Designed miniproteins, single chains, continued (5). Designs and how they scored, part 22

Each design is a single chain, and the fold is of that chain. pLDDT is the mean over its residues in the fold that is shown.

## One batch from the design tools (miniprotein)

Design m16736
Fold by ESMFold2-Fast:
Structure m16736 (fold): chain A 69 residues (1-69)
Amino acid sequence: SAAASGEAGAAAGRAGDAAGAATGQWESFKLSNRPEAAEAARRAIQAAARGDAEAAYTGWLKSGEAGGA
C-alpha cells in the first residue's frame, strides 16, 4: 500500500524499473506500430525522469494495458 510507507528508495526503485520497462516497451511498440501504448510508455518515462515515481509506475502499467504487454 502506498499509504503505509513513503520510502524514497522503494519509490525510486519503482520509478527506475518503470522507466526501464517503459523505455523497452516504447521501443517495442514503435516497432509494432502501437501508438497508444508507445504514448503511454513515453509519459511513464518522462514522469520517471522528473522524479514522479507514482506517475511513472502508473503510466508504465497503462502502457502495458494499451499494448497488451
Scores: mean pLDDT 62

Design m16737
Fold by ESMFold2-Fast:
Structure m16737 (fold): chain A 95 residues (1-95)
Amino acid sequence: DFLKELEEEFIKAIKEAPTKEELIQKIVDIALRVSARLVRENEHRPSDEVHEQVVDIGRFARAVILLVRGKEEEARRVTPPRNREYFERIKKVLE
């Protein structure tokens, strides 16, 4: 489950990053790395499913960055209902 992997890596970044700026950079780097891996693993079999997974990764990363910036309402709006559980767990870690 790529969303669970992202959640675990984002939580680790939240606990380990010494500054808000470094945290945001780590979130971006994690999202890009996981997205690149999914694209590479499916390079010869591109599908709408892989595209949707990459979009979900970007949305989750953006939501976490918005939470770090104190924009909870905007973060909630960019999170699709199916992914709200991951959003709420990250929010609790940031509290």
Scores: mean pLDDT 83

Design m16738
Fold by ESMFold2-Fast:
Structure m16738 (fold): chain A 100 residues (1-100)
Amino acid sequence: STQATLQQQLASNLGNARNYLNLADGLIKKAEDLVKKARETGSQALLDEAGDYIDLADNYASRALSYASRVGDGNLVDQAMSLLKRIDELKREYDEVRKS
């Protein structure tokens, strides 16, 4: 039925939003640890790995925002926007380490 299809679509979008939020959060934490270690050690390899995780986190947080917006869940939208703000802050820290 149309009603059952709409509810299944809503549940799928909600699940995708939560999954991408969790993936982005995990990648942000990994990237933060790698940026810190790169700063402490001067390791270009750790900094390059951090950059890869930052890019992937940005992709997943953006996907989370898209799915959250489709379900109309303001709390999930706010969570995704908070992660995107944290990614922007991490990108600035990454650039500072890269330039030093």
Scores: mean pLDDT 90

Design m16739
Fold by ESMFold2-Fast:
Structure m16739 (fold): chain A 85 residues (1-85)
Amino acid sequence: MEEEIRRLEEEAERKLREAGELAREGFSEQKNPSEEDIKAFIEAAREAGRLYEELYRLTGKPEYKERAEHLLGLAKQGEEYLASL
């Protein structure tokens, strides 16, 4: 269990960083984000959110639930934005 949790934490952190980098690139002050940038961000945020949901199920730590809800919320906002195009 402990090693499994650590591997999931590492994977979640990687996906969180990926989502953050995509957000910085797509939402930089230079231009409106492209549809490709938004889709990539949605996917990364959703994957990170799902990993934090799994971490919450395994550990019961509220911080993982908060991260999961935040990331899944960001993915939903991105989907709603794409649907508005």
Scores: mean pLDDT 78

Design m16740
Fold by ESMFold2-Fast:
Structure m16740 (fold): chain A 63 residues (1-63)
Amino acid sequence: DVGERFLRLLEFLKSKGINLTVEDIEELEALVEANDPEAIRQYLIEKFGLTEEEADEALALLR
């Protein structure tokens, strides 16, 4: 269920101290719906400043 996995991703990002705007949530949802793991990974690193390890953990939540 993509919706439950997406909610887990949002909780993970919030646990890392990231303040998500409505626009950030909408962009992430679109990337998750596109089902492109590399695009999601790069977005998390570039937009939110996650480490490669943290981005990989976030992607694991979407499996």
Scores: mean pLDDT 81

Design m16741
Fold by ESMFold2-Fast:
Structure m16741 (fold): chain A 65 residues (1-65)
Amino acid sequence: SMELAEKAAKVLSEAAGKEVSPEEGKNAAIAAGQLLGLSPEEGIEKVASKEDERLVKIAAQLASL
């Protein structure tokens, strides 16, 4: 969902302290989710909702590279 990608990007922009595009945010959320054993859809949803602080932190770090 484009809306979920935009929400994830906003969350990661705030966490990383820099602008993260929807595509970058989606990719970072998926990659971080995979490290924690989540599906791509679960990773995006949990980052967008801020449900998992650990996942958001990892995704923000990946988006900062």
Scores: mean pLDDT 83

Design m16742
Fold by ESMFold2-Fast:
Structure m16742 (fold): chain A 81 residues (1-81)
Amino acid sequence: SSEMEELLKEFEEIVNEILGLLTRHGSLIPQEVLDELLARVREIGKRAREAEKNKDIEELRKVVEEGRELLRELQALIDAS
């Protein structure tokens, strides 16, 4: 695969894991926090789409890393519940 295709696949896997956690455990998270997490997921998704359109590999790497950080934060919130 091209580097862009590999990063997009990794991003999709991260988003799917986040959405899976929110589906299974979202009821444990306060609604206001859940709304902020969903807004962050939408924002990184938008940036990933723009990075793909512009062939901006550097931006896509940043978005993938931000997605990993969001996944870590979400897992910590669930573990603290």
Scores: mean pLDDT 86

Design m16743
Fold by ESMFold2-Fast:
Structure m16743 (fold): chain A 79 residues (1-79)
Amino acid sequence: VEELIKKGEEAAKKGDFKEALRLYAEAIRVGSGEQARRAGLGAAETLSKAGKDEEAERLLDAIDAGDYEEALRVIEEAL
């Protein structure tokens, strides 16, 4: 999971937002608690950088609610 988050961060840094979102989504699926939260926050930042501010807001709301099923739906809709 840590490796997926790191790869997501590197992809986002390179501007490869779709790859970053896929990696963060995988990290959410296989990670637990804090790992899923960190991956979700990375995905929200990536969505904002990609100009998808509404999706970023929805993702942050889902993460704050602990609703990682909804978080994954938001990321998948943005891909």
Scores: mean pLDDT 81

Design m16744
Fold by ESMFold2-Fast:
Structure m16744 (fold): chain A 65 residues (1-65)
Amino acid sequence: SLREMIEEVRRRADALPDPEVRDTTLRNVDLAEKLLKYGEENNDEGSYTLALNLVLTTKRGLDDL
């Protein structure tokens, strides 16, 4: 699920050695969680899609480190 992907990316971000990169990555994860929550509460598919795209982009960035 998208929520499980957000939790995975958050755990990976928490393990990053550079505090500035970690904090920036965690802010992106927090934004994705807010977008997912808004999408679920308001039946807004656009917010869900934005959350998914943000998580996938963040995950690709982590995979490339």
Scores: mean pLDDT 85

Design m16745
Fold by ESMFold2-Fast:
Structure m16745 (fold): chain A 74 residues (1-74)
Amino acid sequence: SMADDLALARLVAGALAHELRQNPDLPEEELIAALRRARARSTNPLLQALLDEIIAVVERGGREAALAFAEAFV
């Protein structure tokens, strides 16, 4: 359902925002690699699509863009 999809998106976004704040020196390349590994381990199409979008945000605007994207789900 849309509500379940939004709840999953908020949970993933919250975890991403928390990780970025806990590790402010995390290199963009390492963040992208971690997101790609998470995507490869997932069989959930919604989570795969969300991770693909987060990866695209990081590649276009860096980790600051990823944090802003994650915070927009709150």
Scores: mean pLDDT 82

Design m16746
Fold by ESMFold2-Fast:
Structure m16746 (fold): chain A 82 residues (1-82)
Amino acid sequence: MREEELKKLQEELIETLERLAEAIEAGDVEKAAELVKEALSKFVSEEEAEKEAEEFKEYLEKADQKKLAEQIRAYVEKAKAQ
């Protein structure tokens, strides 16, 4: 059933975003990029997931990591409330 599959994907996404926020808060940019790659590999090609993860890593190195982690945390809270 498609609804069952969507529920599993939502739960996995919430877990991934939570781990991503933790990695960013810890300053572990490499782990954050790896989590993005793993999440995206379910929806896009491995090559696209790799490129996106690498771009995200470069973004993190230049971004306000604390603010980004807060934004991800806000998304996780909203998703858990739904």
Scores: mean pLDDT 77

Design m16747
Fold by ESMFold2-Fast:
Structure m16747 (fold): chain A 64 residues (1-64)
Amino acid sequence: STQQVLDYTKQLLQSLGDTTDRLVALRQLYKQGKLSEDEYQARVAQVDAEHQAQVAALRQQLAA
């Protein structure tokens, strides 16, 4: 339905915003020397994986 598409779009935009904010925060910690290169890469990978899982879940809800 149109409502399902609209809700999907709103949730995607929210997820993108949240992901961007988390990545900015991680980059700041890395620049301040509070995270090693390995820790920074691992946390960025975790944020990306969580975002991908969120998008996949939203797509499943739209398909149902």
Scores: mean pLDDT 85

Design m16748
Fold by ESMFold2-Fast:
Structure m16748 (fold): chain A 87 residues (1-87)
Amino acid sequence: ARAAAEELAAELREEGARLEAREGVRVGVELRDGRVVLSLEWETPAGRKYSATITLGPSPAAQAEAEEQDKAFLEETRAAAEEELAA
């Protein structure tokens, strides 16, 4: 479980670097208690800073209350990261 989370975190860091280069979004990846924590930070043209954090586990049950915030962008970024990993 922890080893699988570490492998996923390494892959997400690699894809996050690609997203940072392409979209100007900062992507952080951390491991906490065998789970992958993905953090995103970006700034709008108006100078507003947004941040979002998602926790990834082996199942949808790993996703919780924090994901209700800015979920449209969270889902888009998560789906993009998963799509890049799958491609």
Scores: mean pLDDT 64

Design m16749
Fold by ESMFold2-Fast:
Structure m16749 (fold): chain A 118 residues (1-118)
Amino acid sequence: MTLEERFLAAMRQSLAEIRDAVEKGDRDALRDAVLSFLDIAIKYAEKLGLEEKAQKLREVKQRIEDAWNADDREGVLAALDEAYRIILEIVKEHFPERYDEVKALLDEIRAAVREALA
């Protein structure tokens, strides 16, 4: 399995975990699923040698965790949107043929998280 195939499989698994947490109304499971999704993005950036993008994703992960613990819904959503932009930049530069598929997965994750955060 290629690095891109492993990344796509991991992203699909993250979407499934996020959807499961949303369906169950489990706020802690949702937070953990979102943070795990970011860990996947960080590992992928590191494997590509994109240390500046990996560092930005680590900073975004910390901001999501801080905003979640502060019950700052808008802060969580803003940080998540920044992570999505960074991920799409990586995919566009390194795997442009997968861009539409990754964008669709990210759009579904964004929609699920937005609906869950009341």
Scores: mean pLDDT 85

Design m16750
Fold by ESMFold2-Fast:
Structure m16750 (fold): chain A 89 residues (1-89)
Amino acid sequence: MTLGSLYPFAAKFGIDPSTELTEEQVAFLDELRSYISDLEDFFLVVKYLLSDPARFDQAFEEFQQVKEDGKDLKLFAKNLVKEAKEALN
């Protein structure tokens, strides 16, 4: 599945809409989106993770662990937004 088919307006945020995503990446980003209320912050995180595949994989594993442990996924998302802002600005 391409990023542009899932998020047609991603190109407005500097993301290549032809970027192919795995089913697991799609599921992760869709769930993560529910914890990030600002659309610009969400796409900043997407851009950050796509620029660093190793960090994308690590963030996916961390998210699953936080979810399994019953911990605060909204706090996880907030910290990931902060990380993306620091890395890209």
Scores: mean pLDDT 80

Design m16751
Fold by ESMFold2-Fast:
Structure m16751 (fold): chain A 100 residues (1-100)
Amino acid sequence: KVEEVLKALKEGKYREAERLIREIFRTGNLDEIKALVDALVEAKDYSTLTWLGFLAAMAGDEEATQIIIDALKKAGYEKSAKDVETLLATIRELDAKDPR
């Protein structure tokens, strides 16, 4: 599945990539998430990695979101990591006030 996500991203098929990424979050497969994060870090595609973090935060997957935050911080993208942390906190506050 990770290879399908990477192929979709390479082909500019962002809607298909988002669908596949959301399916990974839905299954809770942390190994696939780690593999995708590692591939994006190796490619130095930190813009896509940040986008992946926003998708994870919106999905409410705290473990996946933390893996992405840690990867962004390690790469020196602390502002992007903070933006993802802020979104996760906002989603958690909204869910606490008006559960989806």
Scores: mean pLDDT 79

Design m16752
Fold by ESMFold2-Fast:
Structure m16752 (fold): chain A 93 residues (1-93)
Amino acid sequence: EKKEKLIEAARRAAEKRRELEKKVKELLASNPNASEEELYEKLKPLVEEYKKALEELKKLAEELGLTGQEVRELVAAAAREAGDEETAALFER
């Protein structure tokens, strides 16, 4: 079913968000005085991967006629299933 493909894309987006959040925490812990430019350069590849995953999710959601709220609920569910309660909470709204 097309909905399973959307759920898979949502899980991928949640997973990429989790990787990004983890990297942010690692960089802040190891480099508390790092400049915004240094943080951005190190995070850029993960940010681009996350954006790409979101675009794939958005395209699938549009094909299925889902609202932005429904997409956010699917991302939150996928994040929770992955054990990322912080990301799940972020997308519950």
Scores: mean pLDDT 75

Design m16753
Fold by ESMFold2-Fast:
Parts: C-alpha cells; sequence; structure tokens
Structure m16753 (fold): chain A 124 residues (1-124)
C-alpha cells in the first residue's frame, strides 16, 4: 500500500541519507533523488548500467546521467540547475540517461512529481 507520493518521499530519504554519509553535493543528491524516484516506481526494471553508475556515487557520472533523463522528459529547470553544477558533461552517461528514460512506462505527470522533488532537494 505505497502511494506514488510515499514512494517519492522514500527516494528523497534514501538520497539524503547517502548524501549525509558520503558528503555528496546538493546537485549529486538531486540527481540521485530523480534516479531513485524513477526506479522505486518501476521495481521490475533492473537497469544494470544505471545501477553500476549510481553505485560509484561519482558526481560527474551521476549528474550527467540525470541531465540525460531530465532532458528526455523536458524538465528544463532541473536540467539547467544540474548543468550549472558540472564543469564538463559526460556525453556517454548523458546518452545512457536518455536511453534509460525512453524505456520507463511512466506517465509524464508522475515524472514531473519526481523532478519537482529533485529540484526541491537541489534548492534545500
Amino acid sequence: LKSVDSQIEEAVTIAQKEAKEKNLSKATTAALTLIYGLLSLNPQIIPGPVLKIIATLDPNAVISLAIGIATYYGQDELVSKLQSSLSELNEEYYQLGIEFAQKLPLPKRIVKKIADAALKVYNS
């Protein structure tokens, strides 16, 4: 009995816990919030390459991946905020993010809720 809102809140909590334990930037934490939120709503999808990237907690890799995802969904404000946090975009991880997003069977409205939660984390 998990609502979409409660699953998004769980994703925020997980990302913030990792940020505290690993001293992650707000941009990296926002990127993880987006990715974990999408994964929590699609538990049957196991994106091996994406999971390997997030396990590294490398800011360039994780943020580049999240920019790709946000770009695919037209989340322009989140894209702008995440891009401002990188000196150089990793094109391979960016393209992987687009490919991952294309495979997700989520309504655009639900994706916007997750992106809005990621923006709130960035602005916190």
Scores: mean pLDDT 83

Design m16754
Fold by ESMFold2-Fast:
Structure m16754 (fold): chain A 79 residues (1-79)
Amino acid sequence: SKEKAIEYLEEAVRKAQEGDVLGASRYLMEAKLAALKIEDENVRQKVLSFIDEAMEALARGDLEKAIEYAQKAIEELKK
């Protein structure tokens, strides 16, 4: 559901803000699994794209960009 994806993304943002890269990565993966269940294809594709960008930023150690993309995914889900 969208609600579960938002919850996991908010947890990922929190973990990234704490410098917990492993925690942030785990919550981004959970958010991705929840986002795959979104019925609206346009919303699903945008959210998955933002999550993938957040995961790539996290893999580079760019916590600020990872948080930015996760926040963009949350904004898309709250529309």
Scores: mean pLDDT 89

Design m16755
Fold by ESMFold2-Fast:
Structure m16755 (fold): chain A 78 residues (1-78)
Amino acid sequence: MYRFRGVAFTEEGSFPVEGEGEPVVGAEIRLRVPALDAEGTAVVTQVLGDRFVAVEGEVRNARGVIPFTGLLVVVGEV
């Protein structure tokens, strides 16, 4: 299991994110977007060189469900 850092691109703007999961296409990454007080999940859509993954998913906060696309990098193992 790996830790990720990266950016979520939402209709409300771009925000730093933290995640945990596997860097494998089709795997679910558990995500937190602290600036939005939001948590959710994303699916890995692409594994890129340099340990980057592209993801698509949704996070939820008091305003409801926020869809996003993201770019994450592996920063360590859990």
Scores: mean pLDDT 82

Design m16756
Fold by ESMFold2-Fast:
Structure m16756 (fold): chain A 83 residues (1-83)
Amino acid sequence: MNKEKIDKAIEILRKAQEEVKDDPESVKLLTEAIQVLEDAKAGKISVREAIRRLGALYRKAKNPKVQKALDEAIKLLIESELE
């Protein structure tokens, strides 16, 4: 697991959370996604499980900015699993 890639994924989601701050549902979904990444970084869940959970959140996301941020975060997690 590459913690630097997980930290970058968290940063992407936090930036997206600022960009959608006026959308409470999107902020809540991104907060949930950040918690998934924090749990993966702490070793509470596997990177593979984090990818599955973020994928489920991606499918629930209605805001294109949230979808883009989650897609980028998932890509970084996949890269962290391979390294």
Scores: mean pLDDT 85

Design m16757
Fold by ESMFold2-Fast:
Parts: sequence; C-alpha cells; structure tokens
Structure m16757 (fold): chain A 65 residues (1-65)
Amino acid sequence: MKVYDESTKNALKAFQAANGLKVDGVLDEATKEAIKKFQAENGLKVDGVFDAATQLAAGKAGITS
C-alpha cells in the first residue's frame, strides 16, 4: 500500500494560500503558473513542478513553514 508524503501536500496548500489560489493541494493549471512565477523569482528552473528545490525556496521565503 503506497502512502503519499503529506508534507508535500501541506507545503503545496500553504503555497496556494500565499498566492490567493484554491487551497486543495492539487497541481492544477493556476497552481502550476504560480509555481513557475515563484521559480523565476527565486532563480530556479522554471518547469512548474513543485519539487524539493521549489519547496525549500518556499519554506525559506516563509510560505510553507
């Protein structure tokens, strides 16, 4: 039985809340666009994926603490 990492979902929800998006922990098109903008602002690879580097940058910015 596969268990998902709840910390990733919680970080995504915090990111959605910070960007005024629907807080559902789902990677929809609006969330992907917000992630790309955040990645560009933080000098990360702009691919719209909520990966470990993007999560760390969001946490450092006080978004996903």
Scores: mean pLDDT 73

Design m16758
Fold by ESMFold2-Fast:
Structure m16758 (fold): chain A 77 residues (1-77)
Amino acid sequence: DELVRRLAEALYRIAAAALRAAGHSDEEVRALAEALARVAATEPPERALAFTREVLRAAGVPEAVVEAAVAALERLL
């Protein structure tokens, strides 16, 4: 599904940028962003978005950035 693939790719890029901005290492960013992209590719979209919010918050990303990232991903659905 092209839509699912685009969501996973966008989620990887958005999550990676947010995690780097929050001070995570390249290795941590890769591991977390890959995990989020896998969830987006294999789970229902609503679960992928909820998991993205949880992971970004736990990683110390500011709430405004978390909500902006999720809103951007929702527009792809």
Scores: mean pLDDT 78

Design m16759
Fold by ESMFold2-Fast:
Structure m16759 (fold): chain A 66 residues (1-66)
Amino acid sequence: AQFEADVLLALGLIYYSIAKLDKDPQARIEALKKAIELFEQAVRLGHPDAPAYLEEAKKALEEVEK
């Protein structure tokens, strides 16, 4: 059952998109943290695309926090 992993990936992508569109650094940080949490859960459930999105979101968070 990959449905749980698919849902978590989809939710993570929604938060990641919010972070990309928001210009407020604090709002971006919170959205990226939520996306990372959701992508980490999708990775644990074995979603094949989740590791790549997790790395991208982590990189984006490091960029905003600097």
Scores: mean pLDDT 81

Design m16760
Fold by ESMFold2-Fast:
Structure m16760 (fold): chain A 83 residues (1-83)
Amino acid sequence: ETRLVGDALSPWRPFTTPAGHVGVLVRSVDTGPLFGTSKATVRVYYNTVTGEIAGEEVEVDGKLLRALATPDQLGSEIRIVVE
């Protein structure tokens, strides 16, 4: 199961869900007081067949703070745990 760090920033809103084995949800958030910057980009990858989360990436002020494994090959199923 996946939990995003900084859930207090703003409501989660998916913007894009491509067809196929792996889907992606992208969200931009204002993080000002938490990270010393005003914006972060969060990308969540998931298995479109099982619905399980496959990966998560957080970028703040052009710096990657957190990256998790994503499926590189079709037919893969990956579970991710974050804090």
Scores: mean pLDDT 45

Design m16761
Fold by ESMFold2-Fast:
Structure m16761 (fold): chain A 98 residues (1-98)
Amino acid sequence: MVVISEEEIREILKENGYSEEEIERLLELAKNKDIKGVAKLLLELAKREYNLSEEEFKKEAEEFLKLMGKDTKGLSPIETIAKMIIETIQKALEAMKK
């Protein structure tokens, strides 16, 4: 498995147009395992960067998860993506402890 460091996550987000405040918010939400908080941040970013409505972003998320062979298992499609992001960030944080 490819483990990305916290520094690499910060660099990737910055290259993709995230502000320092948005990066810190995302990392804090991920450390707290706040799926709903991350999902809300993703909706705000989709509206700002791509002018997507909540319904349009939900449809794109559903198609992405279907291509990845992931099911939602009681979460919304956006919350499922948020959970995947949290798990990725947590793996990076664990790698930094070793």
Scores: mean pLDDT 73

Design m16762
Fold by ESMFold2-Fast:
Structure m16762 (fold): chain A 68 residues (1-68)
Amino acid sequence: MEAKAKQEMEEKGRELQAQIDQATQDALQQAQRNPALRQQYLQQMHQTGGQLAQEARDFGERLLAEAA
């Protein structure tokens, strides 16, 4: 039971971090290649990051509630 919960938390964390890292690299590469569109790429990346951060918080709150 405990091992499964830890595995799920680690997998979720890695999944979210990998998506953030990839989106950040893609946005930076596009911004460097097309400076005129830099703000648009960064805004899209920031919005995606915000959504993933909220998902991580909701997941963490749920695990903490279950541990109480």
Scores: mean pLDDT 71

Design m16763
Fold by ESMFold2-Fast:
Structure m16763 (fold): chain A 67 residues (1-67)
Amino acid sequence: MEELRRIAEEEGVPVEWVEAARRSIEANYELNGETLDREEFLEEVRRAVRTIRNGKPAGLEAARAIA
């Protein structure tokens, strides 16, 4: 959880937003049966958080949903 707090501090958002992004990313990978590398996982969380901060839902999460 320390990495999530670091992302929250670096991006200037509440840690709750980072935790929400993490859950969404984990759920998406779980549904696809994929395993994400730790570093790529953290980068995905950062991108999701930036999307939320900019006033939009995580576009990558929406793009990875079933068509």
Scores: mean pLDDT 67

Design m16764
Fold by ESMFold2-Fast:
Structure m16764 (fold): chain A 95 residues (1-95)
Amino acid sequence: KKSVAEEAIESGNPLAAKVGELAKKAIELAKEALDKSDDREIIAAAIGVIIAAIGIAYEALLLVKKGTATEEELERLVAEAERLVEAAEKLLAEA
């Protein structure tokens, strides 16, 4: 079964695909931080990144499927997904 991030990548919309790719990267980095760390704060933050990344990918996918996606709204989701990747990279470095 395809993840929401993978469905966003396959949506046919280039910005939604970018959101999906960034969300997938953030989830993979956050999962790696979870695997390496037993620190409660890092664990909580990594789970937060995973939940947020799934939510952003789902929002992008729904906007495209409903035909209500604006370039501005999708660019906002891209920026949010980029921040989640940065947060996940920092968590992995601290783990």
Scores: mean pLDDT 86

Design m16765
Fold by ESMFold2-Fast:
Order: sequence, then C-alpha cells, then structure tokens
Structure m16765 (fold): chain A 73 residues (1-73)
Amino acid sequence: MEEEVELEDVETGKRYKAKLTKLSDNFYEAELVDEDGRRYEGFATKISDDEYEFAGRDVETGRPVFLKLKKIK
C-alpha cells in the first residue's frame, strides 16, 4: 500500500514530502522531495507512530543520505 506524508528532519527542521510504499509492517520503499524540489530515493523504517529512519540517496548526485524524520502530517 502507498501513503503520502509530510516528514521533518529532526536535526535540521528541513521538510520533505514523502511517498511511502509498504513492503512489511515497519519497512517502506520511500521517495522524498524537499522544498527545493530535490529528490531522494531509498527505504524508510518506521521506529514509532510518528518517527522514521531514512536511508537512501540524492537522485541527482547519487550521494548517500541518512535522515531521522518525524511525521508532521
């Protein structure tokens, strides 16, 4: 199942629009878009009802990205 949520980086306050595709109970394929339109693809692990850990890459640069994110919407 797919869901769309808004997530915030807990360290920087940077906001992302996320498309999460459920793979298992707490594990998702994730696509993030930041406020500048920069895209990130990877996986998200749900660690609580409103917290996720993201591991992926910047689509443009291929740079690895690791984020702790809080659901805000």
Scores: mean pLDDT 84

Design m16766
Fold by ESMFold2-Fast:
Structure m16766 (fold): chain A 65 residues (1-65)
Amino acid sequence: GPAREEAIRLLMERGGLSRERAEAAVEAMLSQDEAGRRLYVELAQRDMGLSEEEAERLLRAVLEA
């Protein structure tokens, strides 16, 4: 859906991941409960250097998907 595609796009454009890796990362996030999704976004923010705004956008996308 649109939220899933937004999360994939963020990881590709800002995280530098290929589409294949971004899709796998989003699938891993979506397999978690809400607390796990939040933790994965925190790890992505740290590891990929996402801004606070980008991390909030990613979190909304994975919670809505």
Scores: mean pLDDT 83

Design m16767
Fold by ESMFold2-Fast:
Structure m16767 (fold): chain A 100 residues (1-100)
Amino acid sequence: MDRERAIRLLEEARKLAIEAAEKSKDPVVQTMALGAAGTLAQAIRLLEEGRYEEALRLARDARRTLQYAASISKDPEVQRLLEEAVRKTEEAIRLIERIL
């Protein structure tokens, strides 16, 4: 089911964002990655409630934040984790758009 797959992808993206924050020594990157992880957690709850439009908005917001965090990160490992989180969030967004 597309909803369940979208939830799994957002959970994976959230875990990657948290890992990136833990490994980053840049407080700006840490704050953005943790903020995006929180936004992804909210998107997951909204998907579970069937609130797809609101979940899509939050997933798009998280994707933008993760993409920007990746662009300013100077640590290749942190950048890789954030870019993987972006890819998983983008796949989840496509699945949510299919449900609407």
Scores: mean pLDDT 91

Design m16768
Fold by ESMFold2-Fast:
Structure m16768 (fold): chain A 67 residues (1-67)
Amino acid sequence: SEEVKKAMIEAAREEAEKNGVEMPKDAKDVGELIQKTLSSIREKKGDEAYDRAAKRITDAAVKAAGG
């Protein structure tokens, strides 16, 4: 759904900013955008930052889908 995609993109942007990584410029869809953002966070900040970011993006998607 569009609300789920929107929530995921917004959460990914926030997590990228918090972790000091650039948002992907060459993402062809939301899935690729999320994947590249999380990979960049993990590479720069490690597994704990990755886990936190992944959870926040997932929580945002679940709330958008369930509301």
Scores: mean pLDDT 83

Design m16769
Fold by ESMFold2-Fast:
Structure m16769 (fold): chain A 86 residues (1-86)
Amino acid sequence: SQANINEALNLYNEVITMINANVDNDKILTKLGEAVEKAASVVKNPADLKTLIEEAKAASDAIKANDKNAAVEHINKAKEIVEKFK
């Protein structure tokens, strides 16, 4: 649904805001998990779902490494996948 797509995109935007605000990694990772769960609920084709999960893992790894630029890049790629389903 459009509401679920908008919610997923809003959750990813919250993750980016938290990264830029230097929030604790555990809280950022929890919010990223919420964003990915909502995004996975709207991404119905297997190829895009696989890419979404790979980008989520890359973002998680970047957050744990304190690589903010890489984390935001992978989150933006996940957002682009979700936006295809608008």
Scores: mean pLDDT 89

Design m16770
Fold by ESMFold2-Fast:
Structure m16770 (fold): chain A 80 residues (1-80)
Amino acid sequence: MSELIKELMKNKEFADVLEQRADELLKENPDDPVAHLLRGIAALLKGKYDEALEHFDRALAVNPDNEFAKKLREEIEKLK
């Protein structure tokens, strides 16, 4: 598992907070790449890899140069 996922997993208790924040942002703008990134991280922390991957793909559709999202997507695909 990558160092990025290891560091995120140390904060898995914040998954619900990240999910709620992301959902608030998505109500304002359903295509918000930051909201999809946060929602993907929350899904990853809950072990919902398919959901996390979909949200990272949506974030990358708007901001394809986000290296952090690219790395997280790649590492999740390896876990599946």
Scores: mean pLDDT 78

